# Designed miniproteins, single chains, continued (2): the designs that were tried, part 59

Each design is a single chain, and the fold is of that chain. pLDDT is the mean over its residues in the fold that is shown.

## One batch from the design tools (miniprotein)

Design m6164
Fold by ESMFold2-Fast:
Structure m6164 (fold): chain A 101 residues (1-101)
Amino acid sequence: MKPPPFLARGRVERDPRTGAAEDLFVGAASSPEDKEKILEELEKWLREAFARGYTSAEVEAYDANGNLVLRGRATSLDEAIELLKEAVEKADYVVVRLTRS
């Protein structure tokens, strides 16, 4: 079985005064099969994160040369999933940042 095409890293940093938390997820895929796998894993992670109380997601997507091809912000789970699908289709590298405020 082929290893996953991306590394998921949850990093929770909290502002000591406000308690705001930020999580990061990074995925990289260039083949259609790897993109489908990344989308599936990112969608699961995103659904779990919003269930845990995250309220917004910022999505940045890059091509294989590191050029920004999509940037968006969503304040609901449905908007975040739609942005994620578009990002994964258009890009080879996707960064998702979650916030809680």
Scores: mean pLDDT 65

Design m6165
Fold by ESMFold2-Fast:
Structure m6165 (fold): chain A 60 residues (1-60)
Amino acid sequence: APTLEERIRAGDEEALEELREQSREVAEGIGKVLKLDEESRERLAEALYDTELWVFSRLK
């Protein structure tokens, strides 16, 4: 089966939603450890999503 990364590179919108959810979960975990407020956690989630999407779009 294709990996999440391969599906994202193929333009699978469902895979993009999965990545967005994973980024939010990671940001929430980090935010709880660092005691970030809700706004900072949302900004972190967006930054993680954008960064991961950029990385996957640049990989062969």
Scores: mean pLDDT 76

Design m6166
Fold by ESMFold2-Fast:
Structure m6166 (fold): chain A 87 residues (1-87)
Amino acid sequence: MAAEEAREAGEAAERGGAEGGAAEGARAANEAALRAKTIEGQLTAGAAAMAAAMMGAAGKAAGRPAPKEEAARLARRAGEGGAEGAE
């Protein structure tokens, strides 16, 4: 069971931490921070993939700005005058 295995690993880390002082706690905190940053990077890559898809449509009308800029302009128009969530 994954939950039991994770708990057992946690117990082993606590016992190792008693011998190794605060080093294990610092290591675990640093690892969590790196994971959070990796997830953020993946979200940014997803946005780039969407921009590439819109680029294919813009290819028929060469001269349009980058998809990211076009999306920003559409968002501005939707928000202009306090328009909220009805389209």
Scores: mean pLDDT 55

Design m6167
Fold by ESMFold2-Fast:
Structure m6167 (fold): chain A 71 residues (1-71)
Amino acid sequence: MELEEMSIPSEEALKRGELIREILEEIDRILALGPDEEVLEELRELSERARNGMPLEEVLERVRELLERVK
C-alpha cells in the first residue's frame, strides 16, 4: 500500500492536497456544464499558472469565477 510511505506528512502537504481536491471538484462541475472552448482554455492556463507557483487558493478562486460565468 502506497499510503504506508506517508509517515510524516507536513501540514503544507495536507492543506495542498485538500485545496487540489476542491479545485478538481469545481473543475468537474464546470466540465459537467459543457463549457465553451474559451473557458476550457482558461482552465488550461490556470493549471499552467499553478505549476508555475500561483497560490492554490488563488487558483481555486479563479476556478470559482469561471464556474459562476458558465452557470
Scores: mean pLDDT 74

Design m6168
Fold by ESMFold2-Fast:
Structure m6168 (fold): chain A 60 residues (1-60)
Amino acid sequence: TEELAEKIAKEAKELAKKVGGEKAREEVAKKYGDEIAKLSVDDADYVSAKVLQALDEGSK
């Protein structure tokens, strides 16, 4: 889960810098939403928190 969280967060941050936070969030949800949904609640929360942090940092 940490490896997945880092991978998605890195991509989210790069996307947020290129297309803005809203579009980056949409793209990440579309690409990884199903994969994250298959995780346990705790793991999904961890990944989501890391992705949201990366989106915020990339869009500022």
Scores: mean pLDDT 77

Design m6170
Fold by ESMFold2-Fast:
Structure m6170 (fold): chain A 76 residues (1-76)
Amino acid sequence: MERELALVEEMVADPEARYSAAEVAERLGVSVATARRGLRGLVELGFLEAERVGRTTLYRLSPEGAEFAKAGLEAL
């Protein structure tokens, strides 16, 4: 939870930031496969947007996800 919360805080602070599954895996201390599965789930829920850059998929907060994350962080 704490590592995921820290990553969400970074995404809210810089909504232009894009993250690869490998970068998310490193930050959360999980495997790349686990990070990719989680990121895909969040894209399916509309929280994140997936952007393909060459052979790499990059993830960022969707507009809806950014608003929900800001509200959640402010409520904490």
Scores: mean pLDDT 74

Design m6171
Fold by ESMFold2-Fast:
Structure m6171 (fold): chain A 116 residues (1-116)
Amino acid sequence: AERERIAREVVEAYENSKDKIDFYRKLAEILARHPELEGMARVFRGAALIYEGLKTGDLEKIKEGARLVVEHAGSGLRELAEKFLENNDVEYAKKLLEEIDAQVRAMLEDMRRALA
């Protein structure tokens, strides 16, 4: 019941979001309501900040997002975020977003199957 509710809210957020920034902000807000998902919510808040920083050319915003990923993500995502923070190479921030996007696409497919 709770997993199905979260899945429905996340799928609806994806379909009703105007862009990646809007979607990741909504995704973080949905997950933040669940204490067990707070770390994941922080990673998606980080993704929203990185997308916004890349769109606006705000390096400090990209760095803020990358720090959230370092603090709350698993080893693969954390390594990409750390590489970005070492030299401000935005290509690592882009690779980080590509990996987050791939994980989120898999999550959305699983959620859609659970709701069918």
Scores: mean pLDDT 88

Design m6172
Fold by ESMFold2-Fast:
Structure m6172 (fold): chain A 64 residues (1-64)
Amino acid sequence: SPLERARAALDAGRYEEAVKLAEEAIKQNPDNPEAHRLLAIAYSQLGDYEKAAEAEARFRELTA
C-alpha cells in the first residue's frame, strides 16, 4: 500500500518519495491519521516546517 511504502521511504531517508507516497495514501483515505503523521515527519526532515505543521494539525484533528 502507499502507506507501507511511505514508511519504508522514511526509514531509508527518501523523504521526497515519502511525501509523494503519503499524499497518495491521503488521496485513498483522507481521514487516515497515520498518513498525515508520515507526511508531517517527511516535511520536517526536508526542512519544510510550515507544511509539517499543517500535516501535524490535521493528524491531531483526526485523533481528537
Scores: mean pLDDT 87

Design m6173
Fold by ESMFold2-Fast:
Structure m6173 (fold): chain A 63 residues (1-63)
Amino acid sequence: SMKAEIDKQIEAIGKKGQAELEKLRKEIAAETDPDKIAALREKMKKIVADTVKQVDDLLKKKS
């Protein structure tokens, strides 16, 4: 059904977002420069916001 296909898309988007966040978390853990850490944290916030928006848009189609 269409709802099942949307669920698969949401799961794929979530997995991609988590993989990118994991890479950034490892970079932050290895970084000692506070300015670079701040920039990496801002990149994480953007990925979270973009992922949430994509999932929300798909959930609205499922509803």
Scores: mean pLDDT 82

Design m6174
Fold by ESMFold2-Fast:
Structure m6174 (fold): chain A 68 residues (1-68)
Amino acid sequence: MEEEVKKLEEEAKKTKDPEKLVEIAKRAARLSEEDPEAAKPVLELLSGSEDPMTALIASVTLAVINGK
């Protein structure tokens, strides 16, 4: 889990394509269903994205995690 989340974080830092960033955000959100704490770092990174869809997905997922 943590290794997969770290891989997504690395992909997010290297990817300049907004569509790929949205896919990374969706994958991180799915991983948060198994281990929400491990997914937080990548979701926090993506919540600051300039792409509004990426930021929305990450921010909503973080709100759900923090509300638990």
Scores: mean pLDDT 77

Design m6175
Fold by ESMFold2-Fast:
Structure m6175 (fold): chain A 72 residues (1-72)
Amino acid sequence: SLSSVVEELVEKGKELQAAGKSEEEIANELVKLAKSKLKDPSDIVNAVLLAGAELGLDSKIIADAIIKELLG
């Protein structure tokens, strides 16, 4: 389900924050992980936005990562 994917993204994001990764690196990894689990682009976008918000990531950084990974 979308909710279980969001939970997995948040867990991964917390792991990366603990490892000292930048917000940009975290956002990029969340988009890649969401793409590996979800096929619908709107579900990928929603999952990453929800997880990023819960992790306290900057909205511009999240948006830039989504655009880069999904649109080039």
Scores: mean pLDDT 86

Design m6176
Fold by ESMFold2-Fast:
Structure m6176 (fold): chain A 67 residues (1-67)
Amino acid sequence: SEEEFREHLEKAIEAVEKGDSEGAIAHVSRALGAERDEEKRRLLLKAILAAQKGDKKKAIEHLKEAL
């Protein structure tokens, strides 16, 4: 649901802000599993890549764009 998708993204943003890249990636992966829109899925994949690089600003930007 949209509510579940939003919850996963909010938890992902919180994890990025705390420096928990693995937690952020886990929450984004759950959002990807619940999302069917291809543009939102691309933003989530960009967020995962940014989080893996330690680019908190870009990760949060992509997650907020997907909301």
Scores: mean pLDDT 82

Design m6177
Fold by ESMFold2-Fast:
Structure m6177 (fold): chain A 76 residues (1-76)
Amino acid sequence: LTPEERKALADQLRAGLPTLPAELQEAVRALADALAAGDLAAALAAFRRVAAIEAERLGIAPEVVEEDLARAEAAL
């Protein structure tokens, strides 16, 4: 992820915050803040937390979560 791509992602995540459950809002906000700051270790940790919460609560397909995690790790 380039700095511009990280900022765009952070902006999109922040725009979506009001539509998310309260429990997920904090984790997604942390992810957006870490991405905007370029703290890739914090961004990865926050992303894994978001993925875990969503998988547990929303029943997201495991393969989608695995592909997104692999893509995020490769981009960091």
Scores: mean pLDDT 71

Design m6178
Fold by ESMFold2-Fast:
Structure m6178 (fold): chain A 61 residues (1-61)
Amino acid sequence: MSVEELAEAIRERLEEEGIELPEERIRTIAKFVMESAKDKPGITEEELVEMGVTLAKALLP
């Protein structure tokens, strides 16, 4: 899974819950999640998306 693919998946999940973030913010979150995942062998694509969604929600005002 690429950073771009992860960012798109996170955006779709947030849209389902009525949450909008700028593309740049979502992309930054996706990059952070991908970097964190390098230290966790065996992490699934679904777990990456869940981490990104959780982080995005934590950054809401």
Scores: mean pLDDT 80

Design m6179
Fold by ESMFold2-Fast:
Structure m6179 (fold): chain A 59 residues (1-59)
Amino acid sequence: DPAFEELLKELGVTDPEKIEELKKLYEESYQGFKNAGFPDELAKKMALMITELDYLVSS
């Protein structure tokens, strides 16, 4: 996903293990928002925001 890849680049994440953790969070969050009835584009934006905030708070 280009938006997810740009987020990793913006955050400077290069560790493969950390990338896998963030990808899992992003995919789970995106699926959750889609299942809640949000449009695809909005669900992706919300999932990116959650992934970014989680990384910034936990790093």
Scores: mean pLDDT 83

Design m6180
Fold by ESMFold2-Fast:
Order: C-alpha cells, then structure tokens, then sequence
Structure m6180 (fold): chain A 67 residues (1-67)
C-alpha cells in the first residue's frame, strides 16, 4: 500500500530528525519555510515535502504531550 509505504518513510525521517537532536524551534522554522514556498507557488521535491511532513508530525506529538 502506498499509504503504508509513506507512513514508514515518514517514521524513518522522524526517527532520523529525533536522533540528530533537531530543536523544536528549528523544526517549526523548516515547516514554515516549506509552507511559505508552497504558498508562493513553488514546486518542491518530494523529499523536501516528506521531511516537512515528518517534522510537522514530531511537533504535533510534542504539542499533544504539552497539552
């Protein structure tokens, strides 16, 4: 399933970002940059979109833990 493959890739990217110790503020900045570029009409590589989605997922989990 393409959805299962995408989820597995997102989990791998997220684990890599966590292992690298990327700060939440840096993750937020990366997600915001990608969102701004997409809003400007830029076509971004799938790798960049996947990394931004993984970063957003990490931030969402952190926010849920903080309530």
Amino acid sequence: SMAEKKLAELREIAARLEAAGVAPEELEARVREVAERLAAGEELPEEVLMEAEAAAGLLARRRAAEE
Scores: mean pLDDT 78

Design m6181
Fold by ESMFold2-Fast:
Structure m6181 (fold): chain A 76 residues (1-76)
Amino acid sequence: SEEERLRRAFGLFDRDGDGVITLAELRAFLTELGFGSLPDETVQALIARADRDGDGRIDFAEFVEYVRALEEGTLP
């Protein structure tokens, strides 16, 4: 399923198993998906939209919302 795929991807970056990833880890994932050419400002805006806590850490739910936004073409 899509959730299983996303959980596996998230787990690759969640090395400590604490259920969150950093901005840097999400940026690395975007590079692997072919979005490495996006400006820092654009990537930060997308992450800020996904990071509802505003702490610079992305949990699984926020990660899923971010991926859905990319797939739906709702990028700023």
Scores: mean pLDDT 66

Design m6182
Fold by ESMFold2-Fast:
Formats: C-alpha cells, structure tokens, sequence
Structure m6182 (fold): chain A 96 residues (1-96)
C-alpha cells in the first residue's frame, strides 16, 4: 500500500539520520519496491537512488550499482529520461 511505502521511506530517513546506514539502504530499497508495485515510478526511482547513495557511502559497490540500475529503470518508466540516464551513469561508474 502507499502507506507501507511511505512508512519504509520514513524509516529509511530516520535510520540514515541515526547513522544506521546498512539498515537505511534496505528500508529505502523496500520503499522503492513498494512504490514500483503501486506504479509510482518517480517515487520508486527516488527511493532506489537514496538506497544507492547510502550503499555507495559505505563502500558496498555491488548493492549501490544494483540500486542505481533500479532507479534508472524506474525513472525511465516514469518518462524522466534525463534522471534515468544520470542513475544509469552512476551504476556504470560502480561497475568501472
């Protein structure tokens, strides 16, 4: 549900503020999955992008790359091609 997606997003924000970065990344991934299931591809992309940034900040390049790829695909489905391209570029950088 939309409420479940917003709760996971809020949890991600709180966990990030507390420095619990691995848990924050996971909560933002869950928010992205829930927004995607609802067809809210813009909010899904934003949630996946937040997860990617968190995973990148803790050195988890594999999870960061996957999260940015999911963000890119979500933005592409939303019709935001410029933001999608930026997310895909981030994923490509992490793959080297």
Amino acid sequence: SLLDAEVEEGLGFLLEALGLLEKAGKAYEKAGELYEALGDYTRAGEAYEKAGRIYESIGDREKAALAYEKAGLAYEKAGNLETAATAYEKAAELHR
Scores: mean pLDDT 90

Design m6183
Fold by ESMFold2-Fast:
Structure m6183 (fold): chain A 73 residues (1-73)
Amino acid sequence: SPELEVVKAGFRVLASGATLWLHREKGIYSKEELEEEKKILEEARRVLEEQGDEKGAKKARELIKEIEEELKK
């Protein structure tokens, strides 16, 4: 159902946020792992935008931007 798809995408965004927090605090994620996390977030963002969850989509875009900035360092 669309509702379940939004919930699943929301949990993916939450998990990615936790992953980025751990990377920032402990530096344990490689460039390749961050690039994979970005791909997962891009898919979740697309689902959230298509289902009209603008708040979730905005959070996903913010996390994608954080990964892109980290990858430039």
Scores: mean pLDDT 80

Design m6184
Fold by ESMFold2-Fast:
Structure m6184 (fold): chain A 61 residues (1-61)
Amino acid sequence: LTPEQKARIYRLRGEIYLKDGDYEEAAKDFRKAHEFYEQAGNTEEAERSRKLADEAEKKAK
């Protein structure tokens, strides 16, 4: 898998956790998505993933 593909998988799983109310797991997956989007050179999706992780962490308390 390429870094871009790995990032996509983590982001999609994070979105599923977010909808299920598993905010801690969602935040972890969004952090992983951010890291892999950074490795892929996709700075726009990396920034979106970072914001999603921050929002999930706030909801996790």
Scores: mean pLDDT 86

Design m6185
Fold by ESMFold2-Fast:
Structure m6185 (fold): chain A 56 residues (1-56)
Amino acid sequence: GDAEAERLEREALRAAALGDYARAAQLFTKASELSPDPARAAELRAAAVNARRLAE
C-alpha cells in the first residue's frame, strides 16, 4: 500500500545516505512494486537502477 511504499522509500534514502547502495536498490525496487502511481513507480525504479549502478 501507499504507506508501506513510503516507508520503504524513506529506508532506501537512509541506506543510500549511509553508502549502502545495494540495500537502497532493493528497497527502491520494493517501493516501486507497492506504489499504485505509475509515475512514482517509474521514479522509484530509476532510483533503484541508479543505486544498483553505484553499488557496482
Scores: mean pLDDT 86

Design m6186
Fold by ESMFold2-Fast:
Structure m6186 (fold): chain A 66 residues (1-66)
Amino acid sequence: PTVTVEGLKNPSSATAAALIGIGDGGEVEVSGTETLTVVIRGLSPEAAEAVKEVGERGGGTARVEG
């Protein structure tokens, strides 16, 4: 799966999501300045769920595709 998390205001939440993605062998992209967007591709379903939960807990909106 691919997970997109948008609207993250805290860099720590974006970093936590990115670290989960890297640990699962996913491809991570982080963008934005005032609010961060994290896109992680090639995740397992379990890691995708974890990224979604971290993103939502961090005040972002998470979307899972594939």
Scores: mean pLDDT 78

Design m6187
Fold by ESMFold2-Fast:
Structure m6187 (fold): chain A 76 residues (1-76)
Amino acid sequence: ATPPEQLAEGAIAAIKEFADRAVKNALERGDEDTAQRIKEVAERTIKEVREFAKAGDPEGVLRAALKGVKEIMDLE
């Protein structure tokens, strides 16, 4: 099984890449408010993912990451 810390590292990297692309797309269309909201969702999600990893909860890591990605998708 993948350790929670390894799952968190992968999830955080994926969230950062996804959020960076979403922010760039929002800024290219002149939507600074959406870009800022995406950054806030990504930062909150990364924090939650790290907290679940510290607790030794791989399910929590995956649920937090999925929720964050969905929130960013819903903003686009």
Scores: mean pLDDT 85

Design m6188
Fold by ESMFold2-Fast:
Structure m6188 (fold): chain A 64 residues (1-64)
Amino acid sequence: MSEELVRRVERFRELQARALSALRAGDIEEAKRLAEEARRLGEEIRRRFGVDAELLPELEEVLR
C-alpha cells in the first residue's frame, strides 16, 4: 500500500469521525459539510486506488 493511499485513508477516517461528532452534537450544518468532504475523498480513493472507501450509513443519511 502506498504512503499516499495510507494518508488519504487516514484523512477519510478523520473526516468521518468529525462528521459523526458534529451530527451527534446536533450541528447538522457542520456534519453535512464534513460528510461531503469525506464522500469526495472516498470517491477519489476508489477512483485512483481501487480501494473501497464508503461513507458510514449515518453520514449518507445526512447527505440524503
Scores: mean pLDDT 81

Design m6189
Fold by ESMFold2-Fast:
Structure m6189 (fold): chain A 74 residues (1-74)
Amino acid sequence: MKVTKEQLDSEVLEALADMYLALGKRALEQGNYEEAIELFKKALDLYRQSADKPRAEERIAEVNKLIEEAEKKK
């Protein structure tokens, strides 16, 4: 897979993850639970690729909690 420091640095990965997290939260608020889960999963994958392990772990926990909430509302 083409995920290297040269192609996409840690700051860009975290920014993209934050964007998907925000979009997922908005979809959840609008009642689009399936879309919210898909967006949260994208954010999760991007946070897992982040070099900032403590920050990424905190965000991953938040995303997992939001996925559980969305799944319960389906």
Scores: mean pLDDT 76

Design m6190
Fold by ESMFold2-Fast:
Structure m6190 (fold): chain A 83 residues (1-83)
Amino acid sequence: MKLPSEEDGKYVEEVTKEAIERLEKRLQEAGIPDTPETARKLVAATLAVFAEALDGVMEGLSREEIRKRADEIVDQAVEELKK
């Protein structure tokens, strides 16, 4: 496994930040309250997006594919909190 470049690191940071902002906005729009459960899920989703984006750049995946995987993690987190 190769270490990511500085450009890859910046992209991982960017996609993770965008995913977090998107998740927070979707939770607010869905009327999901700020509870300890929501906070724990937000942290877990953040770590999952970061790990997936890092793995994706190291595997040489396209930026489009990496963003798609990040979106899927966000979608799963929102859906789980609706239960």
Scores: mean pLDDT 78

Design m6191
Fold by ESMFold2-Fast:
Structure m6191 (fold): chain A 86 residues (1-86)
Amino acid sequence: KAEELVNEAARLNAQGKYEEAIKLAQEAIKLDPDGPYAAGAYTVLGNAYFNQGKYEEAIEAYKKALELDPKNVVAELNLKKTEEKL
């Protein structure tokens, strides 16, 4: 289920398991790329890339999260923080 994958990816990201978090976030996106959990999956993907120092990939992921859910305050905040790194 996409929601369960997003929640697990976020937990793995919090544990520093960025590669595993990326895999689960990508699986969630693959299951339903435009669904209610896709924005959350892109947010987790962006967070994992940010923590790996992959700022351009993080920016792309956060922008996709905001395209799907313009009310995603977490993605908006993290996008701004990531842009400051460039």
Scores: mean pLDDT 85

Design m6192
Fold by ESMFold2-Fast:
Structure m6192 (fold): chain A 61 residues (1-61)
Amino acid sequence: MTAVAAAGAALTDNGEVVPLPAGTVLRDVKTVTPLDADRYLVFGTTADGRPAVAVADRVEA
């Protein structure tokens, strides 16, 4: 699964949390948790392999 982040954060190599740009595509999405009817909390990786968490309005199989 992939997801398009509306808002989110990625982890750096030092474990610091940095904001994700809106519209970032997360890959390898393994966990999708519904927050409400139109939003999901997703856990995945960025294109460069960093772990990320995001709120997404769109999740693709």
Scores: mean pLDDT 76

Design m6193
Fold by ESMFold2-Fast:
Structure m6193 (fold): chain A 57 residues (1-57)
Amino acid sequence: MPSRMPLKVLHAAGDLLARDPNPSQEEIEEAAKRVGASPSTVSEAVRALRRAIEENG
């Protein structure tokens, strides 16, 4: 990703998507707290990874 998204946030987003393709707001908030990021940042990472998966499989 050309944006400076922290790798730990991308990893957390990947874990969420492995559990549920549409993670709940509560799950996003818990992941954000765990990695020390905002829920908005984790939500953006989830959306970006989901889009990449849809484009490439």
Scores: mean pLDDT 76

Design m6194
Fold by ESMFold2-Fast:
Structure m6194 (fold): chain A 90 residues (1-90)
Amino acid sequence: APSPLELEVEIARALGYMTAAIARRIAENSKDPEKQAEIKRLVDEYIKKIDELHRKALEAVRQGNDEEALRYIEEIRKLSLELLKKVDEI
C-alpha cells in the first residue's frame, strides 16, 4: 500500500490537474482565440512544472526525506493556485 506521504503527493498532483482542467474549461468558454492560446500555454507550462515536482517529491519519499517531500508538496499546491490566478488575469 502507498505510504501516507505518497498519498499526499498524489493528492497534491491531482489538485494541480484539477486546476488545469478548470483553466481549460475557462479557455473553452472564451470566444477570444488569443486568450484560449495563452491559457493553453500556461496550462502546458504549469503541468510540466507540477510533473517535475511530483517526481522530486516521490524521490524524497523513497529516500525517507519527509521534510523535502513536504516542501515539494507545498510547491505543487502553490503552483496550482498561481495557475488559477494567472488564468483569471487573462
Scores: mean pLDDT 87

Design m6195
Fold by ESMFold2-Fast:
Formats: sequence, structure tokens, C-alpha cells
Structure m6195 (fold): chain A 55 residues (1-55)
Amino acid sequence: MSLEEQQRVNRAANKVYEALKAGASREEALQIAIDMGLSREQAEAVVDSAAATVA
């Protein structure tokens, strides 16, 4: 994975985490990650990881 891809994933993870803390749904969090340029698989992994941290 390139440094650019890693930075994109990290930015998406931070945005997803903040959205979930603010009460966003799983679908809203997935859409945020996808809008930030992540694949569906990366978006699901990021959302699942962030949700585990928020819980």
C-alpha cells in the first residue's frame, strides 16, 4: 500500500470516528469513507474498527 493510500485511510478513519461519535449511522459512516476515496472493502474495515473504538 502506498503512503498516499495510507494517508487517505487515516483521514477517512478520523472522519468516520467523529461521525459515529456524533451519532451518525453505519451507512452514513460508510458513505463518508467512500466519498474520501476508499474502496467498499476499505470503508467497511474502517467503519468496523471505528465502531469498536467508539463502543
Scores: mean pLDDT 79

Design m6196
Fold by ESMFold2-Fast:
Structure m6196 (fold): chain A 59 residues (1-59)
Amino acid sequence: DEIARRLAEETGISEEQARAILKAVEAGVLDANALAKELGISVERATRGMLLAQRLLAE
């Protein structure tokens, strides 16, 4: 999935973590703290990932 790969590269996370963020955004789950804890990343990275995922999914 090109979107997951691009999200991973731009946010500095794995493609698996990027796919989890994309699924959460598609489901309307916009909780950066919960995602950061689940994925083992910073809240800042989770927030950036969610914002970028929303933008990429809107394309």
Scores: mean pLDDT 81

Design m6197
Fold by ESMFold2-Fast:
Structure m6197 (fold): chain A 62 residues (1-62)
Amino acid sequence: MTEEEWFENYAIEAAKKLVELGYSKEEFDKFINQIKEDLKKRGFSDETIERIVNKIKEIYEK
């Protein structure tokens, strides 16, 4: 498993937990911003960052 795959899975599972715990949209937006910053820090491509963020948004919008 690559670092990208591990982090993507981690972010998805964390997003699901936030939804289960009833976190607000504002708290979820903060989570998305934190993930973007962490991925940029790790040298992930803009395309990979956008893909992961979109998956997180889909979990919240469901």
Scores: mean pLDDT 77

Design m6198
Fold by ESMFold2-Fast:
Structure m6198 (fold): chain A 80 residues (1-80)
Amino acid sequence: LSEEEVKEFKEKLKKIAEEATKKAIEMGMPEEEARKLVEEIAKALEEAAEALAAGDKEAAAKYLEEAKKIGEELEEKIKK
């Protein structure tokens, strides 16, 4: 990933995070929980993109795994 691609990814991710937060709230999740989980996923994905840009595939994989775990927690809370 180029530095410009990482910047574009972060900008798009911010918009997606805002939409995802609103959707989670519409589905009955408390606003504080929705914001926290979506922000944690977005942060992990941003860190993964930065690691990929730096050529650190191991760090990128770690951050993607973190995002996956938080995403599973978000799904579990929406489902219940």
Scores: mean pLDDT 78

Design m6199
Fold by ESMFold2-Fast:
Structure m6199 (fold): chain A 54 residues (1-54)
Amino acid sequence: MTFEEKVKAEVDARIAAGEDVEELLQEYESFPGGSLEEIYRKSVAVSYLREKLA
């Protein structure tokens, strides 16, 4: 499983558990970041969640 696949799977699991897509998007967008891995995780998650809201 790639890092991108892992991030998308984590997002899908949280949605399946009943978390709101818009709230998840706000959480990821508000994440302070810092490391390159954290920035990349945020980018993948935000992009994926925006696709679900479109």
Scores: mean pLDDT 79

Design m6200
Fold by ESMFold2-Fast:
Structure m6200 (fold): chain A 55 residues (1-55)
Amino acid sequence: MIDTALKKYRELVLKAKTDEEIEQAMREAAKQAGLPGMTPEQLEQLARQRIEQES
């Protein structure tokens, strides 16, 4: 679940060109994570951790 959300967050952020699109991407990723109170900042930290592990 979290891994899927982090993957989607990464894809959406890479496609976003404006700050507004980035914010929208973060909100969509949070919804897909199914996490009731996770902030976009926390999602970004988890995404960075996952990328480091996958490297």
Scores: mean pLDDT 64

Design m6201
Fold by ESMFold2-Fast:
Structure m6201 (fold): chain A 61 residues (1-61)
Amino acid sequence: MDPEKLVEEARQAIAAGDRQRALELYQKLMDEAVKAIKNGDTEKALELSRVIAEVRRAIDA
């Protein structure tokens, strides 16, 4: 999945209060962050890590 679309879908799931969807997207965001790290794309990895933290905080709330 395109990372940009993945970020948008995660934020929509949070806004809708869909915790299960947010958890599913959280896992996909983690996978994309790992791929970015392995590819040496530090900027993308940092951006994805920030979004992952945002999703985690919303799930825990």
Scores: mean pLDDT 79

Design m6202
Fold by ESMFold2-Fast:
Structure m6202 (fold): chain A 61 residues (1-61)
Amino acid sequence: SLEEVKEELEKLFEELKKKGYSVEEIARAMLNYLGSKASELSDEEVNELLEFIAKLVKEYE
């Protein structure tokens, strides 16, 4: 479940990056996706995914 959410976030990041969306727009989309999955995740898993999203957006130029 956690790994599947990470894979979907990476896929979403790459798709939106290729389409030329801003880092702010990509971050918002990823946070919305995480929010849709939050009821299926523990607080610790949500925190790990938030850190994962932060790392992805920091690498976007």
Scores: mean pLDDT 82

